Designed miniproteins, single chains, continued (3). Designs and how they scored, part 54

Each design is a single chain, and the fold is of that chain. pLDDT is the mean over its residues in the fold that is shown.

## One batch from the design tools (miniprotein)

Design m9856
Fold by ESMFold2-Fast:
Structure m9856 (fold): chain A 83 residues (1-83)
Amino acid sequence: SSAEKLYEEAVKELRKEGNQDALEILEEGKKIAEKLKDLSLEELDQMRQQLTQQQRQNPIPPKEQAALAIGLELAKLAREDEE
């Protein structure tokens, strides 16, 4: 799938650069995407909106926010690949 290919290429590039922080964020994002694999595109968009509202009330750390954003995007790409 396109999502898997993009993920693998991103991992290869970041590993070549030695960017461990970005690799950890990407790995956490993939774990989040796996948990979201049964959600529809509409449900994924709703979660993104809810996270945006949550950030205004009680902001989460930048690395955690980045992992959540990556996870949602990977899940969305996987849904689009199936449609």
Scores: mean pLDDT 77

Design m9857
Fold by ESMFold2-Fast:
Structure m9857 (fold): chain A 70 residues (1-70)
Amino acid sequence: MEKVVEINKRLDQEALEMLENGKPKEDIIQFVYEQAKKSDAFSTLSDESIYLNAQKVVDRLLETKQPIFS
């Protein structure tokens, strides 16, 4: 099973990639939420707790994101 810290780091990375691909904020929050719900690490948490964590992750990334062009 994945540790909560490891999955949070992975979700941060995936959300950042979605931001770089121009996905809307709501879609990114929903994606992070759905991925967290599928993880065994969050199987004992409520849906509300998982969603709040997804919102916090995306909000933080939006405040600190830097566009990368290659």
Scores: mean pLDDT 68

Design m9858
Fold by ESMFold2-Fast:
Structure m9858 (fold): chain A 94 residues (1-94)
Amino acid sequence: MEFERIREEIAEELVAELLRERDRLDEILDALRNTTAPSPTAAAYARIVEAALPPVRAGDLEAARRAILEAMRNLPPEAQEALERIARQKLEAR
């Protein structure tokens, strides 16, 4: 139950971040994919960006949020935990 709520908060923050980088999403995704030895965190992030790319480009923020949530549900637990940690750190860093 708490985990679903945390995913929703992460999804909202990721939608905001991806919207700011809207014109650079392909560049960001390509950089993540072409990293020679991607960490589990980088691989998870690439998967989420890939899922969110079409709806973010279309300006459908609700579809983008859903795509991110679905992508996160399909990540290994270790990748989910790493992503949660990074999202929390970004929010705290302000």
Scores: mean pLDDT 68

Design m9859
Fold by ESMFold2-Fast:
Structure m9859 (fold): chain A 99 residues (1-99)
Amino acid sequence: MKELIEKAKESIRRMIEAMRAGDTEKAKEEQKRYTELFNSVSSDKKALKAVLQEAIRVYEAAIDELEPAVKAGDLDAGIIAGMLAIQVGVYKLILKKLE
């Protein structure tokens, strides 16, 4: 379980880093790794719930880190934060359905 969660965190962090650098191809590669990991646990509700909870935490931390730039009028930061917020909403809906 811990190894699976740590792998999810690393993939998400790398995806966000690539997005912030404007490397859309690298971001897609990291997202694919994360999606493969997600799919590998989709039939295990307990593992899926743990991965989603950690993904939400990593995304919310990234949104918080972007907040000063968004308030300063950084459009790129605003777009990235908005995308992450939508993904958090989707993951929270999935978690609610798993309960």
Scores: mean pLDDT 76

Design m9860
Fold by ESMFold2-Fast:
Structure m9860 (fold): chain A 85 residues (1-85)
Amino acid sequence: SAAERAAAERLAREIAEEMKKETGATVGVALRPGESGRLLARFVIMKNGKTEESLLELAVRDGEVVPVGGELSETLKAFLEKKAA
């Protein structure tokens, strides 16, 4: 639904803004449709002349948007692990 897409987009933007604040990196994010009704959040992370790309898989379960996996760069993976601790 439009509400589910808006919620996923908000979560992806919140992750990007938190990374920007905590790491000083330039972070861009875009949402794309994925398989099995999932959404893909593509992150482009730029710091000290290096560019990293990550794909985070988001699923909608019982009206909630939750990360379920993806192909994460080391920077995004470390950031998410630190947030979960």
Scores: mean pLDDT 77

Design m9861
Fold by ESMFold2-Fast:
Parts: C-alpha cells; sequence; structure tokens
Structure m9861 (fold): chain A 83 residues (1-83)
C-alpha cells in the first residue's frame, strides 16, 4: 500500500517535469496534453483517497499528491494559453 503511493509520487513527479519541459520548449500542444494527463491522474488519486478502505495517513498523502498534480495542470494550461 505505501509502495503503491510511492510509485504514484514518482509518476506524478515525472509528469510534472514533462509539463515544465513542454513549457520551456514553447510547445503549447504538449503542455496541454500533459496538463490534461495531470488533471486526470489527480482526479483518480483524489477519488481513491475517499475510499473507506484507505487509511487516513495514506488518504492524506494521496490528496497531497493530487493537489500538486492539479497545481501543475493549472500552470501547464495557463502557460499553453499564453504560448
Amino acid sequence: EEEEVERWEKRANELIAEVQKAIADGDPERALDYANALAILGAVLYAVSQRPSVSPELAKRLREIADRLFDAANEGEAAAQKL
């Protein structure tokens, strides 16, 4: 269970890095594609955090990851709109 959260944290960091790279490269289409992927993953993790079978500690960590994904998605979307 903790190993699974660690894997999601790693994937979240990788996707956030891809959004930042797309923004740096001035690629609005890639920035939007990754922003959409971040928003979807964030929504999934948030939904998982609300399940009764998930411990309060893991639920908190999942919501923290989801919040970071949503923030990065918003940044990617805003940056793409300005490019």
Scores: mean pLDDT 81

Design m9862
Fold by ESMFold2-Fast:
Structure m9862 (fold): chain A 68 residues (1-68)
Amino acid sequence: SKIDEIVDFALEQVKKLYESENLSLEDLLRVAEAIVRTLGEKYGLSPEELQEALDRVRKRVEEFYKEK
């Protein structure tokens, strides 16, 4: 799905950013949200789909940060 593609892309970018810069969880979440919002607009996500993508990316970034 487009939501899965956007979330996976955002998470991949956040992982790369963490490896190079060791940013805080708060900063990683801001970056992930910015990517999801930008791509959501580009791909024409509905407000409900955008909220789902934001919720999903936040959870995945938090899980990544705990497991690293």
Scores: mean pLDDT 85

Design m9863
Fold by ESMFold2-Fast:
Structure m9863 (fold): chain A 82 residues (1-82)
Amino acid sequence: SSLSQKLQQQIAEQKKQLKEKSPVIFKQLDEAGKRAAAIVKEYNAKAATADPKQQLKLTHQAFAAMADEIGEGVEKGLEEMK
């Protein structure tokens, strides 16, 4: 939708500004985002053949794993700022 396109443009602009102002932090967050994307791909592969109960369990596990990867990326970025 047009709303989703505007949101994507805003996110892209924020990422560009972060990259220019804090390239080290941007790199750590970008790498964490790629690891989170890999978790989503693994989840989608497993969920495609899973029953509804297994899909809910896989969704919860994927969400927790993504949160851990993003959190680690933020922590590494902050450590490099010190």
Scores: mean pLDDT 76

Design m9864
Fold by ESMFold2-Fast:
Structure m9864 (fold): chain A 71 residues (1-71)
Amino acid sequence: MDREKAIEALESAIATLEKDPSPAVGLVAAHEFRKLIPEFAEELDEMERLAREGRVEGVIELLRKILEKLK
């Protein structure tokens, strides 16, 4: 149940950030994903750091990395 929801949320977040790159959206995504996929805490901490630095491409890359690990 949670895994399928996490995959859907990750795909949605990637699509949103690819269309409208926003550090704020990346930061919100990192916070919400900590609740859905706490096993990826290391990747999510890095994603929060990249979002705070405005590095949206890095956020998208980490979201894709997490998505591939869940598939």
Scores: mean pLDDT 81

Design m9865
Fold by ESMFold2-Fast:
Structure m9865 (fold): chain A 74 residues (1-74)
Amino acid sequence: MLRELAEALRRAAEHVRRGDLEGAREELERLAEKVPEWRDYLRKLAEFVEKNGKVDPELTAEALLAQAEALEAA
């Protein structure tokens, strides 16, 4: 599960870097449906992407990648 979460966060970060905020949100929402235990965490990340992805796409993508790295290190 943690590896799958980390991979989805990396895909979301790639979408953000490409300017595809909708794709990034869809990646996180699909994962939340598949893994209900992580729904609250993933919804907070989707809100973070919506709020910050248009303002600073690079910083937003880096934050998602940092979360992915933290999940794999756990």
Scores: mean pLDDT 80

Design m9866
Fold by ESMFold2-Fast:
Structure m9866 (fold): chain A 94 residues (1-94)
Amino acid sequence: SMEDELKALLERLREAIEAGDLETAEAILQEIYRKLKEMEEKYGRAPESLIRQVEREALLLRDAMARGDREAALAHAEALTRSVQEMVAAMKAQ
């Protein structure tokens, strides 16, 4: 259920960005971080390289949103989705 919830949050993040709803996008991003923390407590801490990748992509997403660059924000949201999925897969493989 946590993995399905995380996938649903990533989809809603994309929708919020497409709609230009930055307040909702930031709230969803905070919820994604909370779910990743819960998963780390259950499966163990992800490799530092994957944690840093997720943090970098989230930072680039926030920067694009702050600049009003929707195309860049969507590209970084897609990159964040891939990085989160890789991090989750690594945690579950432990």
Scores: mean pLDDT 88

Design m9867
Fold by ESMFold2-Fast:
Structure m9867 (fold): chain A 74 residues (1-74)
Amino acid sequence: SMSILEEALERIRELLKDEPEDNQDHILALARITLERQSEADLEALVETMRLLGVPEETIKEIVKIVEEAIKKL
């Protein structure tokens, strides 16, 4: 069975599938750190990075929701 953390990362990867591969890898690395540390500061850094990389706001909002839901279950 997939862990809560790995399931969240797979959902995030699917939302980022149309983004450049380097951006996908960078965002997923930051999302993993955010999930492992469960810190609001890391989540804010993740959001800022996604905006700087030009990720659509709707996609950012869905990723934040996935991360917040996963943290509540960890």
Scores: mean pLDDT 86

Design m9868
Fold by ESMFold2-Fast:
Structure m9868 (fold): chain A 70 residues (1-70)
Amino acid sequence: MEELEKRIKELLEETRDALARAGASPEQIEKAVAQLELQAKGLRAAGMSDEQIIEQLRISAELLVAEVRR
């Protein structure tokens, strides 16, 4: 539904900002966001709940940011 799409968009924007603050290049940021968008589509296709989708994307985003900060 519309609310899930809005929450995903907000999470992707927050992830872009976090990656930029961590020193990621524009290319790294776009690849990470594209991976999260693909993951979101897969989770939606698998019938995951909105909360499960958001939680999985949040975990993936945190791992991506942590990798850049190393």
Scores: mean pLDDT 83

Design m9869
Fold by ESMFold2-Fast:
Structure m9869 (fold): chain A 65 residues (1-65)
Amino acid sequence: SAARERGLEEMRREAERTGVVEVRQVSPDELAVTVLEGSVEKQTGAIIRLMGLAYEMGASLHMAP
C-alpha cells in the first residue's frame, strides 16, 4: 500500500537524520530496529517515532536481533 511505502521512507529518513537507529524490513508486516551508539535522548526519540510509524503502517516492530 502507498501508506506502507511512505512509512518505510519516513523510517529510513529518521534513521539517516538521527544516526542512532537502523531499520530493516523482515517481512511485509514486520520491521527490525537496531539501536546504535548515541545519546539516550536521540535513541528514545527515534524509537518512539519508529513505533508510531509502524503502528500507522499496521506493522510489528522488533528491537532485535
Scores: mean pLDDT 82

Design m9870
Fold by ESMFold2-Fast:
Structure m9870 (fold): chain A 58 residues (1-58)
Amino acid sequence: MESRRERVRQAILEAIRRDPDASDREVAEQAARRTGASVGFARRQLREMEREGLLVRA
């Protein structure tokens, strides 16, 4: 069973793949909508993924 964290991270990667020009806020909002997580949780995961080198965004 995938954790909520894994689902949100997957949704973030999919959002970036669909719209590479989307802002971090827009990516987090899309991931939150797809997974039922809060936008705040999605934004925290996005920052963690950037820190871990899993994605590159300005």
Scores: mean pLDDT 77

Design m9871
Fold by ESMFold2-Fast:
Structure m9871 (fold): chain A 88 residues (1-88)
Amino acid sequence: LEEDFTKIKPNEKLQKILEEVGVTEKEVTVSELTSALVEYLVKKKLYNPTDASLVKLSEELKEILGVDEFSLDKLGEVIEKILEHSEV
C-alpha cells in the first residue's frame, strides 16, 4: 500500500502546534500531520492512546482544530477540515 503523499499547508496556529513536536516544514503530508497532532496531544497529556477517552480541548485548541472534543474517530474530520483550508 502506498502512503498518501498529498501535501497540506497548515495555518499559522496549527503550525505552532506542529513545531512543538519537531515539525517545522510549511507543508506536511496527511500522515505527518496526523502523527504530529497525536504526538502533540499525548505530550500535553490531552490524549491517552491506552485509555481512548475523549480529549478535553482548551478554547485555543478548539479554535485551531475546529472541534469541541477530540478522539481517534474525530481525527479524520480534523484532517479533512485542514485539507479543505489547504488548496491540495
Scores: mean pLDDT 65

Design m9872
Fold by ESMFold2-Fast:
Structure m9872 (fold): chain A 58 residues (1-58)
Amino acid sequence: SARIRAFTERQADSIDDPRVRQAVLDGADVSTQLLLREARRRGLSDDQLYQRLLEMHS
């Protein structure tokens, strides 16, 4: 949906690691959105977020 895309793009813009940013944009679904919200709530690093994204897509 347009809302999920807009939210994901906004979150991706705040990610310093370009690999993590691209992975977030490529996986713009509800599961990725929930992971991004949890990562921000828990203060996960970009590396920790990237590991979780890989885990979800394995």
Scores: mean pLDDT 69

Design m9873
Fold by ESMFold2-Fast:
Structure m9873 (fold): chain A 86 residues (1-86)
Amino acid sequence: PLRRAEENLERTREAVREMEEAPKEEQVEKAREATGLAGERSAENDRLALESSPEERKRLLELSMEQGVLGVHAAVRAVVGRKEAE
């Protein structure tokens, strides 16, 4: 379970990086993509928690918290970017 959660975090970090590096006209679209990916990966991490040992669960919680922070960052960027385009 931990390896999958680490892969999920890495993929989300990549999506957020692509969002931050995207041209202004693409940032809202990339932010929506990153937000969707973060949500899907967080849902998978919730399922992985059910299969985890107590020791793995502590590390999974740490990974899930980092995943959540990245998801919020992408969601905020999507909302703010859309308003700035007005």
Scores: mean pLDDT 76

Design m9874
Fold by ESMFold2-Fast:
Structure m9874 (fold): chain A 71 residues (1-71)
Amino acid sequence: KVVELNKKRIELIAKTAGKSYEEIVEMIDKALEENPNPTDEQLEKLAKELGISKWDVRELIEDHRLIKKAE
């Protein structure tokens, strides 16, 4: 409900990256478990793994944080 738009945005990026929503969320959770405030290097690594821009990775992290905060 409240975070439906955030979830749909993650789904769209996942589709663009050729991955499932669950795979994207798992990768973000793993990165945030290693460092709650990911370094530029960590963002770049995740961007390479997803085949998206570093800016898109930042958007994914923000969307995921909003979803977790609402739950």
Scores: mean pLDDT 76

Design m9875
Fold by ESMFold2-Fast:
Structure m9875 (fold): chain A 73 residues (1-73)
Amino acid sequence: MKEVERIREEMERKVRELEAQKAEDQAKARAAMRAVGASEEQIDAAVAKVAAEYDAKMEEVREEYEKKAEEAE
């Protein structure tokens, strides 16, 4: 039905937006840490932390929309 397809498309759009924000925030974190003279290990750790936060948000979005799709069936 149209509602399930709409929910899936909205989920894909939100995930894409989060992926774009993740890339931007990772770049900003890398630049900021480099500017303060952080080691490559510290920079990698900061970038990985940003990645983990966005990965968690993307999983929450997927779970929320999966529930909505089941309710829309």
Scores: mean pLDDT 82

Design m9876
Fold by ESMFold2-Fast:
Structure m9876 (fold): chain A 94 residues (1-94)
Amino acid sequence: SDQVVATARAELERVMGMLKLLEPELPESDWSRIAELGLKFVEAARAGDLAAARAHLSSMTEYAINKLPELSKQIQRAFNRLFSAVEAALKAAE
């Protein structure tokens, strides 16, 4: 549903904004790669494919932690919260 996509995009934007605030010196090419992986997550959420959404989020999480290892616990918490919000939105759309 449109609401699921809106939730996924809003939560992704919130997480990206938080990461940029914490580590503004990360190269634009790395932000671009994280955004690309985030788009795949949003597309999986739109399709209602929680398994694919989790897989894409896992790839995004691994990439972000590889580039920002000092923030690994914060990144993991933020992305887990993002996934839970999207899962809840999908459940509400039933």
Scores: mean pLDDT 81

Design m9877
Fold by ESMFold2-Fast:
Structure m9877 (fold): chain A 104 residues (1-104)
Amino acid sequence: TREEAIRKLGLLIREVFEVLHYLSVTLDVDGAAARLMKVAREAIKVLEEFGLYDERERLRDLAAKFEEGLAKNADNRELQARLVEQTALELIEILRDAIRKLKE
């Protein structure tokens, strides 16, 4: 099950990079944000299943901050795009930390 968790988290990191690529090619901020939130929700489930509660809480806080940031900047697509990019990078960091703990 730890090996399966590492595999699932690794695939989610790949999906985050695909979101960043999608945003860079399409400039579809709404689509990128929706895809990123889908990855975040799946990651929360995986982290919870394997008892990685610190990383789960970090990700929940990140997701809440992201949604608040998007709403606050509804009239500024450039800032929303930067929020998607920054949130994606922070999500990758959380997932990498989780993988490191599972490899112990």
Scores: mean pLDDT 90

Design m9878
Fold by ESMFold2-Fast:
Structure m9878 (fold): chain A 84 residues (1-84)
Amino acid sequence: STWTAEDIQRFLADVRRQLERDIAIARRLGRTDDLAILEQMQAAIDADPFRGFMDFMIAQSKATGTEASSQAAADEMMAALAAA
């Protein structure tokens, strides 16, 4: 099924909630490298929720060789948001 703007907004709210928990855990455990990545993701999402999340995911996908599929998913989500 096609994603709606409401579906994307609910998804990002869940991502933000998970991210806050993961940051708290990383700080508690002294995982400095993980904390830096999570704080970068949070800053990107805070600046522009949809763009920041997508840009972060695409950057991570470049490191794992999955860039093309992540870009396609990001484009679909942006198109759904723009159509709302």
Scores: mean pLDDT 71

Design m9879
Fold by ESMFold2-Fast:
Structure m9879 (fold): chain A 68 residues (1-68)
Amino acid sequence: SIDEAVDAAIEFREKLYNKDVEGAKEALKKLLDSIKDEESRKMAADGAVDEAKKFGMPEVAEFAESLK
């Protein structure tokens, strides 16, 4: 649902701010699982790759790429 997607997106960003690699991966999985449209899910994954790179977290960026 949209509420689950919003909550997961907020959690993902919080985990990136805290440099929590495993927490960010878990939040990202929740985010993508909450998005039913394949195109929107891919866009969310692309956005997650970009955000993770900006935060200097290449492991999270690689994980996001693997979920596309």
Scores: mean pLDDT 83

Design m9880
Fold by ESMFold2-Fast:
Structure m9880 (fold): chain A 66 residues (1-66)
Amino acid sequence: DPERNAQEALAWGQEQADRYRAQGDPDRAEAVLRAGQSLADQSFPITGTRTVGGVTVPMGRSPPRP
């Protein structure tokens, strides 16, 4: 469901951004917001997370193999 996937991605990004803003780290807050928005724009489901440059970001689904 693309709408649900987009909502989950945006909600995740907003939640993480709020946490980083509370810690006084606006750069990380912006990075996680952009990550969540990117996943929402692509309608990818959040299947997991990884750490990139000290920032936790959601992972989208990999394209299918042949």
Scores: mean pLDDT 66

Design m9881
Fold by ESMFold2-Fast:
Order: C-alpha cells, then sequence, then structure tokens
Structure m9881 (fold): chain A 85 residues (1-85)
C-alpha cells in the first residue's frame, strides 16, 4: 500500500540521516531501537504508530543536531510522507 511505502521511506530516511550525523554510540542504539519499533508496527499494519515512531526518531535527531542540514532535510521529507497518510 502507499501508506506502507511511506513508512518504509521514512524509516530509510532516518537510517541514512543517523548514519551520517550520529557519533554517540548510545544515541545510535536509541535511534536503532526506535526504528526497530517502527518496523514492528509496520509488520502489524499499524502505519499510524509506525510513522509516529519515525517522527519521534527524527525529532530526537533534531534536538541533538539542531544545526544539521542533513537532519533538517530528513525531518522535512518525513513531514511530507506523514501528510500523505
Amino acid sequence: SSQEQDVLDGIGVVEVAARKVITDPRLREKVEQMLEEAKEYLKQGNYDKAMETVMEAVRLLKEEYPNSRVVQAAADYIQVLADHM
């Protein structure tokens, strides 16, 4: 479904942003756990909870890296995906 693809795209965007910006292993583990939670909701067909979790992960990245253009671009794109759901 288009909702499933939007969630998958959102997860991928956070994974790429996290890989590029995260230097703290604890923050990396926390973001990875959130993305695994999002994948679990996706498997259950709970696209709303999956996207909510993706949005929480990118919010955390914005708080930790407020001046990162990579993180801002990821957040903007995730908002577009969420608005399509």
Scores: mean pLDDT 89

Design m9882
Fold by ESMFold2-Fast:
Structure m9882 (fold): chain A 94 residues (1-94)
Amino acid sequence: KEERLKKIDEEMKRNEASFKEAIEQYKDTDPEKAKEIERGLEFFKIRYEMLKLEVEGKAPPDELIDKLLDEWFKEIGPVSPEVREKMREILKKR
């Protein structure tokens, strides 16, 4: 069980790196999209906290993740389909 928590932390670090890669990709072409992805990273970190709770015997619903992303997109305005798709890929790499 402790090994699972370590693996989750390692996976979070890898996904965080993927988010940062996406930010770098958009810095040159669309700096505003890069900022939007950065905000997405903060919400992604919350998801990993929820995942750790699942390992401890709690199971937050997947709908909560989708709702979190939808709330984030509402606050910053609509993101391009490419950015949303990339964020979902990063989250699903788990």
Scores: mean pLDDT 69

Design m9883
Fold by ESMFold2-Fast:
Structure m9883 (fold): chain A 63 residues (1-63)
Amino acid sequence: SKVAELVRAVLAGDYEKAKELFESLTPEEKQRLARAIEAMPPDERERFLENLKKAGIDPEELR
């Protein structure tokens, strides 16, 4: 799954791969990513969102 690969890339700090994967996501896959983020524990979610911003991905794009 592209979403699962994106989550792993973001958590690993692979920002280039994370951005490339994000740009290739369909609207449905972006919604799946949003649900995955919402399901994360608060501490993991905060770290994940910070890494998304470092990758140049705006979390608002998931709303």
Scores: mean pLDDT 82

Design m9884
Fold by ESMFold2-Fast:
Structure m9884 (fold): chain A 91 residues (1-91)
Amino acid sequence: EKEELLEIAKKLREQAKRYEAAGDTKTAKALQLVADAYEKAAQGDLEGAAELLRQAGKILADTLKSLGRDDGAEEVEAELNAKADELLAKA
């Protein structure tokens, strides 16, 4: 329900702040996009939520590729795209 989605968004924003403090601004940005997606889903904007999840997946994949973790990059992007597709199917 809405309260559960908003609680997840809150936790993701706190996690993003920790990554920012550690100097990992790209991961922090991606986590903020996931938090924004959960907030949009709580408001019933499933299309907006799906778009933000795809953007987050791309940022995380690019970050992992820059670290030489191509397999992990492909997996995380596919996972977030699958979640976005699930939300769009409900829209």
Scores: mean pLDDT 81

Design m9885
Fold by ESMFold2-Fast:
Structure m9885 (fold): chain A 63 residues (1-63)
Amino acid sequence: ASMPISEFVAGLIAAGLGLREEDLAVLRLAARTVGQLKTLSEEDLVEKLGLSRSKARAILAAL
């Protein structure tokens, strides 16, 4: 029912927020949908997935 992570991240890449296909691959390890991603904190994205704080904040701000 929630938007797939691939569509969400593709939208962020198209918007020029500095996210790449490598970031999509990393997010797929933690969440399959935007609904699941909303359960994760900025710290989870940085520490568990290795995303920079700026990328983690951009992702969460777009939710």
Scores: mean pLDDT 75

Design m9886
Fold by ESMFold2-Fast:
Structure m9886 (fold): chain A 98 residues (1-98)
Amino acid sequence: MTAEENKKALEKNLEAAKKANNKKLAEAIEKVMPYVDKSKGSLVAMIEGYVAGLSDEEVEELGKLVEEIERRYEAGEITVEEAEKIMEEKLKKIEEKK
């Protein structure tokens, strides 16, 4: 996806979230919007992180982790089940620090 396509998709999703009165999702999308041009990890994972109440640093780490997991999966180094386990362990460690 190009940065322009990602920006348009996020803007459309932001409008939908505002219409649905989903303030958490709308705020998460607005926080992720500046990263479209910077290509910092998975934008979807970053949005999910903000909805879960993660900090800016934790969201950036989560985005980079998901991008790394996707690359490793495409290279055949890990299975879908292993990718899910890595994500679950990372989220658990973040929650334990709160």
Scores: mean pLDDT 70

Design m9887
Fold by ESMFold2-Fast:
Structure m9887 (fold): chain A 70 residues (1-70)
Amino acid sequence: APTLTRVPVEKAADALAALGLSPEEAQRIADEAMKGPVGSTAQAVAADGSRVAVTKLDENTLVIAAVPAP
């Protein structure tokens, strides 16, 4: 089951890096989701194959969802 975590945008890159994304990839998907309207999503795959998605909740907050590789 996915784990959902709400984070301020300024903490999102650190939280995403903790899930196994590179710092560059973590910042990229956080920025991508924040460029769109509320509900915009961006996705990446961590080194272990886990799928990570971020969704813009408001102008300063993201929701992170992590799903392990099958």
Scores: mean pLDDT 79

Design m9888
Fold by ESMFold2-Fast:
Structure m9888 (fold): chain A 84 residues (1-84)
Amino acid sequence: AMSEEQLELGLRIVRATAEEEAAAGVPEGQAVVARLAALDATPDPAARRAQALALVDQYSRRVSDLLTSAVDAALARQRARLAA
């Protein structure tokens, strides 16, 4: 299970990355920033913690998907260059 310290660190990373993505006009980053604002506005500590865990988990999956997509795109560009 994720410790309190690990959750706080994960949430800090998610917040920093989402803010940079939102500033760059990435819709997914803007959506995460909105979810973070909702989390910060949640007065119940248990509900806030559940939202934080879900957000960190979902963001970890999205980063994994983005990495896979970026690698696939880079390989496709390299293959296109070799075929031209």
Scores: mean pLDDT 77

Design m9889
Fold by ESMFold2-Fast:
Structure m9889 (fold): chain A 64 residues (1-64)
Amino acid sequence: MAEQIAKEIERLTGIKVSPEAALALENGLALGFSVEQIARYLVKRFGIPEETARRIAEALKEAV
């Protein structure tokens, strides 16, 4: 899953995600973090715009 998360973020934003960051996102999804929590992580960690981060978080939660 972590590799798929990294690929999806890169496909949607062009931002390369480290394996460590992708694993952190996978763990957050597995623990049931909300769309808002995942989106805030993406904004804080990668500087992704809030609206784009929310769309990514929604896509990741739907895929899991």
Scores: mean pLDDT 77

Design m9890
Fold by ESMFold2-Fast:
Structure m9890 (fold): chain A 89 residues (1-89)
Amino acid sequence: SSLEKQLQELLGQLQQIAAEVEKVANDPALLADPEEQERLKKLKEEMEKLLKKTIELVKKDPRVSEGDKEEFIRQAEEYLKWVEKLLKE
């Protein structure tokens, strides 16, 4: 389905962003770089945007049960919360 394809693409993008965030977070030289700080902020904004879009798509799919919708939303919120803790500002 188009929803499944969109979700797979969004999850792939989110995984790539998470890997880049962790790479910067684990390197003190990168954390001190102004260009990497700006990049990190943009990665966070993109991640939030992608998660919001994913939640809206799941909510609008009549084929997804209410329980599955709640689980997707919960997982997305937990993931975002975890990233917020990683990106201490």
Scores: mean pLDDT 73

Design m9891
Fold by ESMFold2-Fast:
Structure m9891 (fold): chain A 61 residues (1-61)
Amino acid sequence: SLAENAKKAGETGGAGGAAAAHDAARGQDWEYAMSGKEAAEKQGMTVEVKEGGAVVTGGRG
């Protein structure tokens, strides 16, 4: 699933999860966006998801 792909991307380096969250949030796919956010945050990034996209606000990635 797209959510599963977002988790895999986040596990790889965090940046992939954040990017997936951004793209999904722009498309109003909140489940996929939250999966990407969760994956990125597990890699030490802080990600805010909002209408229009997702933003990395801290951590490494």
Scores: mean pLDDT 65

